# Designs tried in a protein design run: designed miniproteins, single chains, continued (5). Part 66

Each design is a single chain, and the fold is of that chain. pLDDT is the mean over its residues in the fold that is shown.

## One batch from the design tools (miniprotein)

Design m18290
Fold by ESMFold2-Fast:
Structure m18290 (fold): chain A 58 residues (1-58)
Amino acid sequence: ASEEEAKKVAEAGGVSVKDGKGAVDAMRAGLTPRAAGQLLGLNGGGDAEAVEAALSEL
C-alpha cells in the first residue's frame, strides 16, 4: 500500500497510519473492504464503516 492510501484510511477510521496500511494490505490480499476493516479490531462507533468506505475508494 502507498503511504498516501494508508493515511487516507487511517484518518477515516481514526486509527494509526500503520493500522491503515494493514487494512489496505489486507484488502489487496483478497479481503473485502468490510473484512479488512474488521480485521483491525475497529469497533469505535463506526470506525469499521469509515474504513470500509475509504477502502472502497481505492
Scores: mean pLDDT 70

Design m18291
Fold by ESMFold2-Fast:
Structure m18291 (fold): chain A 90 residues (1-90)
Amino acid sequence: MLSLDERRELMVRILEEEIDPEELIEEVMEIAGEPRERVRTAVEIRRALYAGAPAEEIRELLRRLGIEVTDEEIEEARARLRAAVARARA
């Protein structure tokens, strides 16, 4: 199974590059052991967070998975993602 550092580097590649999520989904599935639909949705959510999409758009993506979040949780997720990208670049 991939280490946290390897998963972090892979996420940075998805966020920093104009990479088709579908192209990486199979590799991420094999690495993370998650179903394809879960991986695809997680990538979509993280790309939306990184792109600065409105909180309402992110809530709709999460509702598709049956997950309810607050604006505070979305902002916390943005902060964690920014910190993860900064750490991977270091």
Scores: mean pLDDT 65

Design m18292
Fold by ESMFold2-Fast:
Structure m18292 (fold): chain A 88 residues (1-88)
Amino acid sequence: MKEKQEEFYKEVEELDKEMQRLAKEYDERLRKDPSLRKEIEEEVRKRVYELQTKVAKGIIELDPDEEKREDAKKYLEKIEKLKKEEAE
């Protein structure tokens, strides 16, 4: 169990690095072609929600702290609400 939790947290750290790379790539693409702003924003937003959903689900499944699991559940609800608002 401890090894599985450690592996999960390592994955979370890798996902954070991936998010930082995506943010940098997003800024570069916007600087090169501002007309693609909406397309790039939609693409990045979908990927961010996917990554954040994976992290929250992992916390709900693996974290022994009930408070953290409750916070993760609320966070998933917030992501779902944001996705619905963006979809109209």
Scores: mean pLDDT 73

Design m18293
Fold by ESMFold2-Fast:
Order: structure tokens, then C-alpha cells, then sequence
Structure m18293 (fold): chain A 73 residues (1-73)
């Protein structure tokens, strides 16, 4: 099943953040949007079984993630 993932970051969203998150979301087949004021990334159309691997890939890419919310697609 596909899910929507909402990630809250500890640090401000920068052009570097967008580039890293965008590349990883593309590799996982997710569609990414940003809310800079809320420091949130929303990823849609992500396979549920890939959520943990996707979040770890973002952390490995240098993103400091404060909160993760998983919603049904």
C-alpha cells in the first residue's frame, strides 16, 4: 500500500535540504513537497514497506528529523 509521510526537521529547509530530499524521494518513487515555515517535508505515493528505509536514507543524507508521521494514501 502507498502512504503519505510528513517529516518535521530540526533545522531550516535550505536549497541543500531540497536537493538531498528530492534526490532520495525520487529514488524511492515518492512525490515531495516542502513547507519551509513549518520545517516540514511531505512525501506522497511512497510504498509503505519502504518508509523505514526512506527515513534512514534522509538521516544518512544529513537531515536531522524531529518527527515522522505516516498517513494512509
Amino acid sequence: MKVTLILTLKEPITPGTRAVAGAIARDYGGTLSFDEAARQLTVRNLPEEQVEAFVQALRDGGLDIEAVEVLPA
Scores: mean pLDDT 83

Design m18294
Fold by ESMFold2-Fast:
Structure m18294 (fold): chain A 98 residues (1-98)
Amino acid sequence: SELKERLLEELEKALELAKKEKVSEEIIRLIEQAIEEAKRGDFEGAISFLELVLTAPNLSDKLKALIYHAIGLAYELLGKYEEAEKYFKKAKELGYTE
């Protein structure tokens, strides 16, 4: 699936940014778990881990934008287009760029 490939690319970008920004090991592991769930096609599981990432204090707007956009892509893969739109809007408000 092209959408699944886009989700995985987005999650890998988020992981690399989190490592570059020296985000805690706990948050890095949550992103890695979201990647593994997405690889298995468990998009609900991926969303759950990404929502936990968003509860972390002091995340950069750039990292939050990538995480919100990834959640939006996962909701599209679930056919939940209204939820996807809400998360894409949050990502854009935080400065998400393609």
Scores: mean pLDDT 91

Design m18295
Fold by ESMFold2-Fast:
Structure m18295 (fold): chain A 77 residues (1-77)
Amino acid sequence: MEIEKKAKELIEKLKEVVENEGQKKTIKELEELIKNGDYLKAFIEAAGMAYVKGLISEEELKELLKELGIEFEVFKN
């Protein structure tokens, strides 16, 4: 599945930038989601973490979610 591959690739990138045990625990939880077949949840969580870590922009996050049929809305005012 395309989404499984994308989730795994994103998790591997996150592994390169994790610095502490809490972040490593989060990566392990994402890998458990993959193991359990929760690829969509794993991908969404990994994409959010990548955005927070500065690996992807907000626009890149929106495009990734759009590829899954999930609308990302930014509220202003």
Scores: mean pLDDT 73

Design m18296
Fold by ESMFold2-Fast:
Structure m18296 (fold): chain A 67 residues (1-67)
Amino acid sequence: SAKDAYNEAMRKGAAGDADGALEAAEKAVELAPSPEAKALLEKAKASTGQDRLSYAVGAAYAAYKAS
């Protein structure tokens, strides 16, 4: 579910795993696409490190809210 994917993104983010957070965000947005979630996911893909982590968790949260 989008909620499970958001929880995974949060867990990966807390561990400092920006790429893992991005993978979880991609799953969340696939399950519950919204314009906000897609925009944040594109920013996450275009970023690295802490910025990628922040945008990825944001994208997963936006997807969860839309679900």
Scores: mean pLDDT 86

Design m18297
Fold by ESMFold2-Fast:
Structure m18297 (fold): chain A 96 residues (1-96)
Amino acid sequence: SEELKEKAEKLREEARRLLERTNEVDREAEKEIERLNKEAEEEKKKLEEEGKLEEAEKFVEEKRKERRELVIRAASLAVEAIKKTVEALSLEKELK
C-alpha cells in the first residue's frame, strides 16, 4: 500500500510538470502562430502582386502545415499529462 502511494504521488508530480510544460508550449505556439500568420499574409500579398498565384497558394499551405504541427505538439503534452493523472487516480482507488 505504501509503494502504491509513492507511485501515485510520483505520477501526480509528473502530471503537474507536464501540465506546466503544456502551458509554456501553448504560449510559445500562440506567439509563433501569430508570427506565421503575419508572414503568410505579407508573402501571399507580395506573390499575388507579382502574378505568382501558384507560389502564393503553396506558401500559404506550407504555413498552415507549420501551424498544425505546433498545435499537435501542444495537444500531445496535454494528453500525456491527462494519462498520468488518470493512472494516479486508478492507483489511489486501489489504496481505498
Scores: mean pLDDT 77

Design m18298
Fold by ESMFold2-Fast:
Structure m18298 (fold): chain A 83 residues (1-83)
Amino acid sequence: SEAEKLREEALKLGKEISELYDKIVATGDPEAVEKARELSLEFSRLMLEFDRAIANGDFDKARELLEKMKKIVEELKKIYEET
């Protein structure tokens, strides 16, 4: 189903965020860790909105939220690469 496909994408992004956050924390760079914490909180907020959009059958909104979540993953990748 469309809901299952969107949920699978969200789960993959959640795994990437967790792995990137752990790697950034392991660097011990205080500025990088603080930025990663802020981005992780924003990702969590978007995930809650995504879950509500899926529950309401609003797949267009769910796709918009996935795009925002992907951007956060890319920002965390940049932080890690710059550390």
Scores: mean pLDDT 88

Design m18299
Fold by ESMFold2-Fast:
Structure m18299 (fold): chain A 85 residues (1-85)
Amino acid sequence: SAAHQALLHEIGRLVGRTLTRLMEDPAVSPQQVQAIATRVSIALAQRDPEGVLNVLEEAKRELEDNPSAVALLEDLIAQIKALMA
């Protein structure tokens, strides 16, 4: 549906902005950001917003020693959940 396409597009936009901010963090490797981007792209291609949330929750666990990165991912997860409500 047009509404579902708009939802996936907005999720992709929010993820892209957050990943750009993660790339600015010297404690986060470009390879870690690329791995998250790849997994999100797969979920979006499958039209699976719950799959996107699962990828971001896994990314939070992988980056758990970085409070700034965790906070960015928590804010992103909250924004996506609000869009899906």
Scores: mean pLDDT 89

Design m18300
Fold by ESMFold2-Fast:
Structure m18300 (fold): chain A 85 residues (1-85)
Amino acid sequence: LSPGEQKVLAYVREITARYPGISESTLFSVVGGLAYRLGAPLDPDTVLEFPEGSEEQRILGKTRATLRETAEAIAREEERRRAAA
């Protein structure tokens, strides 16, 4: 898996753990689609081209804070590892 795909999977795992009521396939579709479109790490503030009122839009809205927290946690961990190296 590419580093981007690994990061997407990490986001799916983290979000699924935080929101177990959300279907993994729907969440993966939202996160994977965003990562694929950007060709870069997930940005929770990026405007998505999903239809308004779709389940994907609703899930992203509900998980925006968790996605940001997850991205920040990953960045902090990477910084700690870089500082320790």
Scores: mean pLDDT 54

Design m18301
Fold by ESMFold2-Fast:
Structure m18301 (fold): chain A 93 residues (1-93)
Amino acid sequence: DVDKLVEKIKELAKRLIEAADNRDRVAAYRAVAEIMELITGKKRSFPDEELEKNITDEQLEKLKEDAEKLLEFIEKNPEEFKELLKEALEALK
């Protein structure tokens, strides 16, 4: 059910914002990985050392901004987001 998937993505975006506010790179990565797994159906993994090496505070702030924009888009355009999500899921089968 795509409605349940949308709600789960909203929850994960909120977790990403909270992780970024706390400067928690591991929690931020886990939220992104769960969103990607929900959309692609495939688990993506990176070792924690790659996160420490590749994610700066500026990049973490950018992830927060992107998550906030995603939540705003879903809230203002829920039907458009559902259609985009359906198209993405169909493209991946």
Scores: mean pLDDT 74

Design m18302
Fold by ESMFold2-Fast:
Structure m18302 (fold): chain A 111 residues (1-111)
Amino acid sequence: MAQRYLEEAAELLVELERKQAAGELSPEEREELLERIAELSAKAAAERLKTEVTEAMIRAARETARLLLDGDGAGLEALWAASDPQQQAAMQAVLEARSLAQARLAAEARA
């Protein structure tokens, strides 16, 4: 199940990047996509850890996705240092989903 959640999160990141590039991304839609990406990433991490999804994991994933979109590397380092192991697992899931999304966007740009 974890891989499926990561693939779904990656598709949402691709959608977010496409809409942002087209100038079609509303603040409300951005927030909805970030929330869905965070939930899926937290679910992937929870499956790997064999634990339940926590609100703290979802918040860590959401903030990670936001900081990645803003290009804020220092903010990501600070968040990682302040996070517990479950929150760090959720952050790593977002990073994995972003890597999958970047690969898909690169493939689409070639087509």
Scores: mean pLDDT 84

Design m18303
Fold by ESMFold2-Fast:
Structure m18303 (fold): chain A 90 residues (1-90)
Amino acid sequence: PPRMVRPGPLLAALLGEIGETAPQYTEGELYAGLLRLILKKKLRRPDDGTVVDVRGTLLGELLGVDSFDINDPTPLLEAVDRHTTPVPAP
């Protein structure tokens, strides 16, 4: 069974911006949600689509960075891990 996690308040606020209000998610679902948020807010640089500029955004606060490479999943995956609480498997 997939590992379920509960989003912390900052991550839950970001998910709310894309209409996600479930009580728990898989880490993959949270990662996909953050990618949808990046697309919705058009945070990728127009001159270099591999660079995501999150300076001054709530997502930047979650990640602790001003920018990152969209092809490197590490900042998003580490942020999901830091801002979630594990739910015990049934």
Scores: mean pLDDT 80

Design m18304
Fold by ESMFold2-Fast:
Structure m18304 (fold): chain A 80 residues (1-80)
Amino acid sequence: AMSPEEQRERLLYLAGALVAAVPLAREYGFDVGPGGERALRRAEEIIEKAKERGEDLEPYERGKREGIEAVRRLLEELKK
């Protein structure tokens, strides 16, 4: 079973990916719908609470970086 620390690290990573990927996809004209907007809001809430608690934000920063790269790769495929 995954430890609480491992679950938290993965949650921060996923929150970072969503915070970066959703606005970038929207900027390129993709409608993320109400589900995407709610996911983004929840991700932002998770990150703000992590900052308030002085948690290590390295997983979040990694998630943001990898989320941007994933969206860019997807957009390049859609241009073909």
Scores: mean pLDDT 80

Design m18305
Fold by ESMFold2-Fast:
Structure m18305 (fold): chain A 72 residues (1-72)
Amino acid sequence: SVADIEAQIAKLEKQIAELKEEKKRLEEEAAKSTGMEKIQLEIRINMYDIAISGTEMVVARLREKKAALKAA
């Protein structure tokens, strides 16, 4: 149902917000770091970017499905 899709979108958007907050903390730590530690933090930041982008893609598909159901 439309309501089920809206609930799932809300849940995923909350997860995206939490991932973005964690990424911001890692970026602040990386800014204070040097050498190998900085490289390791930048790798973790990149992994968070992949997770955020993947989740945003799922939300986009759910929004398209919701729009199709409303148009029917």
Scores: mean pLDDT 89

Design m18306
Fold by ESMFold2-Fast:
Structure m18306 (fold): chain A 57 residues (1-57)
Amino acid sequence: SPAARARRRQLLAANAAARRLMEEMGLSQKQVAEMMGVSQATLSRILAQPPVAVPPN
């Protein structure tokens, strides 16, 4: 559905942004969560999501 696709795109963007902040800036999950305006638990769940562009074998 369009709503599910939009939600997935938003989650992927959040995942990519969080990973980039951690990798490029060396920020902790707590700092990244604060910058993104989410709880650390929410960020942990976002980071657990698989990236869309690279299917795992």
Scores: mean pLDDT 70

Design m18307
Fold by ESMFold2-Fast:
Structure m18307 (fold): chain A 112 residues (1-112)
Amino acid sequence: DMEKELLEKQKKNLEKQLENLKELLKQETDPKRLEQLERQIELYERQIDAIENSKTLKEYQRRMADIYAEMRDLHGLHTLLENTDDPEIQEYILARIDELAREYAAEAGLNR
């Protein structure tokens, strides 16, 4: 009950953040930063879908971490980490960050 209201508020907040990212996109001229912003926009849209499929805040936050990891958005994972105070969720996000960092290291030829 209360978690449903909290998730609806989170959805509205994400919609606001999505608008802000789209405004930043209009002002950005660096091609690499443009790609970053486009990726963040895609992730936020997927996160809104995750809210629709989640019954609890914790389930939603875990789904968000999975979405960021699947999209290989390390910056998104760090942003999620900074916006959560739940130690269990923080550990889950850190595990996803570690996995993604290992993949990047392998792709860079550091340990392939």
Scores: mean pLDDT 81

Design m18308
Fold by ESMFold2-Fast:
Structure m18308 (fold): chain A 88 residues (1-88)
Amino acid sequence: SADREKHVEILREIIRELEREGKITPEEAALLLALIDKPTPETEAVARRVYERHREEIERLYLELVLKYYEEIGAPEEEIERLRELLK
């Protein structure tokens, strides 16, 4: 579905941005992209360790991209304001 495809797009953009900023290695980026395409408990466990190292950046990027998506689809203002508060 379009919503699922957008969620996958958001996750890929987070991975690309972390790699561009030098916060993850190309090898870690490849692993996270593989997780998106073929998720398994094993790859999810490894990805969780990467998340723990860069938690603040990942959480901020995710919220920023979700907020942008909500604005694009015309989500209710109350939902948009909740996301804005989380980014403060």
Scores: mean pLDDT 77

Design m18309
Fold by ESMFold2-Fast:
Structure m18309 (fold): chain A 60 residues (1-60)
Amino acid sequence: SDALIARIQAVTGLSREQAREAVAIFERLGPTKEAADELQRRLGLSPDQADAVGVLVVLA
């Protein structure tokens, strides 16, 4: 949803396209260490930012 994308952007500083990629990673891998690792590797997120994205996606 646009609201979820906007919240991810606010927390992480990601572009809209990068925030969509973050959601797609969680949709594919679920709330796993693999998803957090892929967010950090591909989008340059810190561990805290990756955790925050996971919380936002689960609560959406």
Scores: mean pLDDT 81

Design m18310
Fold by ESMFold2-Fast:
Structure m18310 (fold): chain A 54 residues (1-54)
Amino acid sequence: MEPEELPSEEELQKALDVAAAEGLVGAASMRLDLDGDGRVDLRDYLAYYRERTA
């Protein structure tokens, strides 16, 4: 597969669903700050999802 610059919207939705099921939403999503920059976005949710499935 080619290196993907961004994931598909469906993959992001799956990642968000997983994060929500784990209670990682809103303020709780701060624990997903994988870049350590104090911000959590869809990229962080996707990384969390991929870590879970790896």
Scores: mean pLDDT 57

Design m18311
Fold by ESMFold2-Fast:
Structure m18311 (fold): chain A 86 residues (1-86)
Amino acid sequence: MTVIIVYGANDPKGVEEAVKRLTEKTKGQVEVIGILGDSYGSTIDMANKLAMELMDQGHDVFVVGTTQAFGPYGDQLVTTALQVAK
């Protein structure tokens, strides 16, 4: 399946809002997973580790930070993920 991982460091509201936004924009065709961590570096490491595990299981995976999820990058990522999910 196609998966989007949203990560945020010490930003629970941003992670929740990004997961909600990306889930709504992908119309249930893509799984959206939120990762909340204590620091930027450790949070990215957790997101990348999960992405590698999911890719090893045969999933197509995209990773986005909360700061990018609400901008043009997030909109482009939704478009790409939906194309891959077909």
Scores: mean pLDDT 83

Design m18312
Fold by ESMFold2-Fast:
Structure m18312 (fold): chain A 81 residues (1-81)
Amino acid sequence: SQEEIRKKIVEEIAFKLRLIGVSFLMKLLGEEELEPDESLEKKLEKVKKFLEKALKEKKITPEEKNFLESVIKEIEEKIAE
């Protein structure tokens, strides 16, 4: 179905935009950057570790916590694929 293909493309774009946002935050906070030539799995593992650390060690708002937890869940689902 064209509608199912479109939905999948939109979901992948949204996911990639979230990864770009997290990569930018990692750079701003002096954390390890995502290398362009790294595998997607390796990039996702680095992002997940950064977000898990942020949830435990950083001062964050409830809104930021909900956002970070949603991104971690999405990363776990992508790694499991």
Scores: mean pLDDT 65

Design m18313
Fold by ESMFold2-Fast:
Structure m18313 (fold): chain A 86 residues (1-86)
Amino acid sequence: MLELAKEILDKAKEAIELLQKVIEKSTDPNIIELSQKYIEKIQSLLRRLSLNQGPIEDPEKILEEFEKTLKEAIEFAEKALKELEK
């Protein structure tokens, strides 16, 4: 559990860094907007995870949503950066 949480936090940091690079390099307003929305979603999930204090919210559900969002965000950012590097 602790290892999974650390891995998700590390991936969240990586995803935000990749999305920021996309924003810096892209001139497409749609790509910039989508990148910003992913950053906002990741930050929202980080806040929800940090504020969860017991049986009121299921931390496993938050972690599952987080994992899914991080996969989508990283795949999007890597694809966008690959196109921009050419």
Scores: mean pLDDT 76

Design m18314
Fold by ESMFold2-Fast:
Structure m18314 (fold): chain A 89 residues (1-89)
Amino acid sequence: PEDYRRMARDFVEAVRQAAEKAVELAKKNIDEGRKLLESIRAAVDGFTAALLSDPEAAPYAREAGREMRRIVDEAQEKIDKIELEKKLS
């Protein structure tokens, strides 16, 4: 159980850093930033699904999955704001 908790925490941190990179990329090229964030969302879904297939890992997968989704959604909001600001310029 401790190993699954650590693995989930480390993956959440990796997703947070990747999402920050997607936002930075969107400032230079909005389409590339969106595509990177889409890839991150797919990776989150795939990793979460893989862990959910193990009953011992499933509780950690559900909690980490919710946190990672919040991170990705916050990054999407930031990218949407960047796009809106560019359209108003």
Scores: mean pLDDT 84

Design m18315
Fold by ESMFold2-Fast:
Structure m18315 (fold): chain A 65 residues (1-65)
Amino acid sequence: SMEENKQAAFEIFKRRLKEILDEDTAEELVNELEAGLKKAKSEDEFQKLMAEMGNKVYDLLKEKK
C-alpha cells in the first residue's frame, strides 16, 4: 500500500541523509520529508516529493564538493 511505501521510503531516505550530510542538515531534510509525506495523498504526489528531495540533496552535495 502507499502507507507501507511511504514508511519504507522515509526510513531509507533518513538513513541515507544521515550518511551523506551533517546531522543538522539531515534533520532539517528529514523533517521536511516527513511533512511532505503526510501531505502526499497520491502516488504521483509521493513520487514528485521524492524527486524534489533527491534534487535538494544533489544540489547540497554539488555545492560542497
Scores: mean pLDDT 80

Design m18316
Fold by ESMFold2-Fast:
Structure m18316 (fold): chain A 101 residues (1-101)
Amino acid sequence: MKSLKEIADFYLEMGDYYEKLNDPRAALYYFNAGKLYEKVGDYEKAIEAYTRAAEVAEKHGNFKLAAKAYDNIASLYEKLGDTEKANEWKQKAEEYRKKAE
């Protein structure tokens, strides 16, 4: 079986591939990579993947997915002890939740 890290790396590569094609599926691949990196404890790579997921989701009008990614980034910054960044990303998630209504 592939390790969770190897599966996360695969999803990140698929995100990069679909992003080059301007395909909204890139956001889902990046989001799933972020979830797997978070589960493995690689919070820096998880934040990177969620940031890319949110940017692609926003670009394609998927404000619900962007808000979820921003919430996950905020939670990870809390785990890293960066309260200022956590609050910034929480505010951004709230903004995108309102856009999704």
Scores: mean pLDDT 87

Design m18317
Fold by ESMFold2-Fast:
Formats: C-alpha cells, sequence, structure tokens
Structure m18317 (fold): chain A 86 residues (1-86)
C-alpha cells in the first residue's frame, strides 16, 4: 500500500478502537490500536503521523491501564509524552 493508504488504514483502525473502547470491549480496543500503531510506526515522521501516534499511544496507555496491564500502560504513556515534547 502507498504511505497515504497506510495512514488512512491506521486512522480507520484508530476510529474502530475508539468505538470498541466506548462499548467496553477493551481487549478489542487494545488489539485494534496495536494494529494502527504498527502501521503508523512504518510511516515517515511527518507532523500528521506524529500527531496520530501521540493520540494512539495515549489511547493504548488508557486501554492497558483499564485492563490492569500497568507495565504496558506506563510504556505507552512515556512514548506519548516523548512525541508531545518534540
Amino acid sequence: MSPEELLEEALRLMAEASEAAEAGDLESAARLAEEARELLEQLPRTPEVLAALAALYEALARAYELLGDEERAAEYRAKAEELRAE
């Protein structure tokens, strides 16, 4: 897929993850968010991609916190802070 198609797919997965989280399906929310993360991390570090990654890392931190996975929650929170400090 082109970089533009990969970004569109990642944004779609992020929207689905958000819907799953609102429905209380935290396992699906985390899985969909992890898929979006894998796609975004392969893209060039444009401002748009970095903004999407920061939002995604915050969403992953929240999902893992609610799932009781404090270690992964802390890791994603740190990643989000690093991108926002950039």
Scores: mean pLDDT 83

Design m18318
Fold by ESMFold2-Fast:
Structure m18318 (fold): chain A 91 residues (1-91)
Amino acid sequence: MEREREEQIELVEQLIERLKKEGLIDEEEAEFIRELLLEAIEAGTSLQQLKLTLAAIDALYRGDDELADEYEAKLTDPIAKEVVEEVRERL
C-alpha cells in the first residue's frame, strides 16, 4: 500500500540522516544502507520487520552488539535478516 511504503521510506531516510549527523557513517555507507533497505522494501518487507531491521542497524553502528542481536532475533523475514547480516559483515 502507498501509505505504508511512504512511511517505510521516511523511516529509512530518518535513520540515515541521524547516523550521518552523529558522524557514525559517511556518504558511501549511507548509500550502501539506503540501497539495501530500499531493495528489502521493494521485495515486500513489512513495516514491522523494517522497524526491527532499522533498530538492529542503528545498534550495530553504535557498537551495541547485544541490542542489535535482540532486534535481529525478532526478525522473521529472511530478507530483513540478510540486510542486517550484510551490514554486520561490512563493519
Scores: mean pLDDT 85

Design m18319
Fold by ESMFold2-Fast:
Structure m18319 (fold): chain A 65 residues (1-65)
Amino acid sequence: MIDAETAAAMVQIYASVLGADVRAEASGDTIRVTVRSSPEQAEEIRRVAERVAKNVGARLEFVEE
């Protein structure tokens, strides 16, 4: 079973493959994703983060800078 910390790491790896400037962290049952990118890139990362958070039963905090 994937925990929130592993889920956050998965989001970070995906963002790195896309060349997106992203920080993904887990805190308790929450995954926080901070994105510094274009709106188009942020939307793609958000979709992945939402899917990953749902699969592990974590809350998602998505922040655009």
Scores: mean pLDDT 77

Design m18320
Fold by ESMFold2-Fast:
Structure m18320 (fold): chain A 70 residues (1-70)
Amino acid sequence: MLDELIEAAKKNDREKALELARQTDDVEGLVVAARISKDPELQAELLRIAAEKSDNPVFKERLREEAEKL
């Protein structure tokens, strides 16, 4: 799943990337996929999903701030 998410992010396939992002609980993998994406909108959405899935409140806030800057 992570490899497919990264591939979708590389291709800027927003629909597939968001579908895979909702299915994974790998928060770090979501952040990696977001940073690989060249589409700022897809990057922001992936960071928001990672923030929602994170149990660490400091990391969650940091991911939301990063998404807001895009």
Scores: mean pLDDT 79

Design m18321
Fold by ESMFold2-Fast:
Structure m18321 (fold): chain A 66 residues (1-66)
Amino acid sequence: SSVEEIIAERLVQEFGLSREAALEIAKMVLDEGWSVGQIAERMVRDFGLSRELAEKAASFVRELLK
């Protein structure tokens, strides 16, 4: 969706993430049921992000949606 793309672009700009990683974080945060910790664990495994970076990025999107 356009919302996922807007969030992903913001994540690329703020955290220097790849577009693929940014889109996955956006999708997972919008999908009700994933904790920040679970999102971070997936991003570390599948995209090689540091846990700290992944948790900050996921939390950032959560705050944007409040």
Scores: mean pLDDT 84

Design m18322
Fold by ESMFold2-Fast:
Structure m18322 (fold): chain A 86 residues (1-86)
Amino acid sequence: SMAEEQEQKFLDQMIKQVANIKATESGPASPSLIQKARELIAQLPDRYEGLKKAIEDALAANLSDRGVQQLINIAESALLEARRLG
């Protein structure tokens, strides 16, 4: 459906943003920020597994606080989109 195509396009764009963050944001992050990111991605629906995996891979890459905060923002946006669509 058109709604499913729009959701997939949104997820593809978020995954591209995660890859860019992984490539550009280096340095040690606060353990509390990493835990917050993990708690948020645990709430993502199964259909968002591609985004969840991309964020997990990025968190493993030793990101800066700024990088992890950007991942948190992406995860929060994805949760809002999932809730809007049911």
Scores: mean pLDDT 86

Design m18323
Fold by ESMFold2-Fast:
Structure m18323 (fold): chain A 100 residues (1-100)
Amino acid sequence: APSYAEQYQAVLDETLAALDANRDDPAAARAILERGLREIRDIFEAGVASRPELSEAEKRSLLRLGLRATGRILADYLRSQGRDDLADYVEALVEELIAE
């Protein structure tokens, strides 16, 4: 089976490619971002769950750091394309996923 790092990179690459394929469709882009970020959250949750040496506070901290780092990558990509509304959407969605 692929490692968590390999799973993360695959979902990130697929999300970026899907965004590029849907430059003219903001509704599709929002759905792509939500699916990608939720899949990445699930990968991080599985990764920290596989590490019994980590406290629950450490697991939550790693999840927050990973999601915010991913959100920054996606937001920077979207801003580089002039898609600032979608970049703002990503940043808001990341904070919503962290609050869950």
Scores: mean pLDDT 89

Design m18324
Fold by ESMFold2-Fast:
Formats: structure tokens, sequence, C-alpha cells
Structure m18324 (fold): chain A 70 residues (1-70)
């Protein structure tokens, strides 16, 4: 997949960081469902690679926050 290819090229932590930043920008724009999607991708990358547990925690916290705004 495009996501797996990006992870191989940049590394899981960099990809997760970009996904979280993108999610936050969408959250600020009121695009809550899209923001949740990006945070969920960050969680999925972290869980599959076993890396960046702090970024996984942050992404999950942001998902909960976005869901409360819906």
Amino acid sequence: TALELTVKNLGAEQVMGLLVITGRQLFKQGKLKEAIGYYQLAVDVGEKTGQASLLVKRARENIEKAQKEL
C-alpha cells in the first residue's frame, strides 16, 4: 500500500508524526471525521511496527478529543 511504502522510505516515527500533524490541522479546520482517520492511521502504524508508543498514546488521546467534539 502507499502507506507501507512511505513507512519503508521515511521510517515509522516520521510517518506517524506527519499523520498526527495532519490530523491536528484537520481538527482545527473542523474536519473531525478526517482528523480521526489520520490519527487512526498513526495508531495502526505504531501498533504494526511496535514503535513510538508515545505517538500512539497521543494519537489515541486526539481521537477521543475529536470524538467528543462530534
Scores: mean pLDDT 79

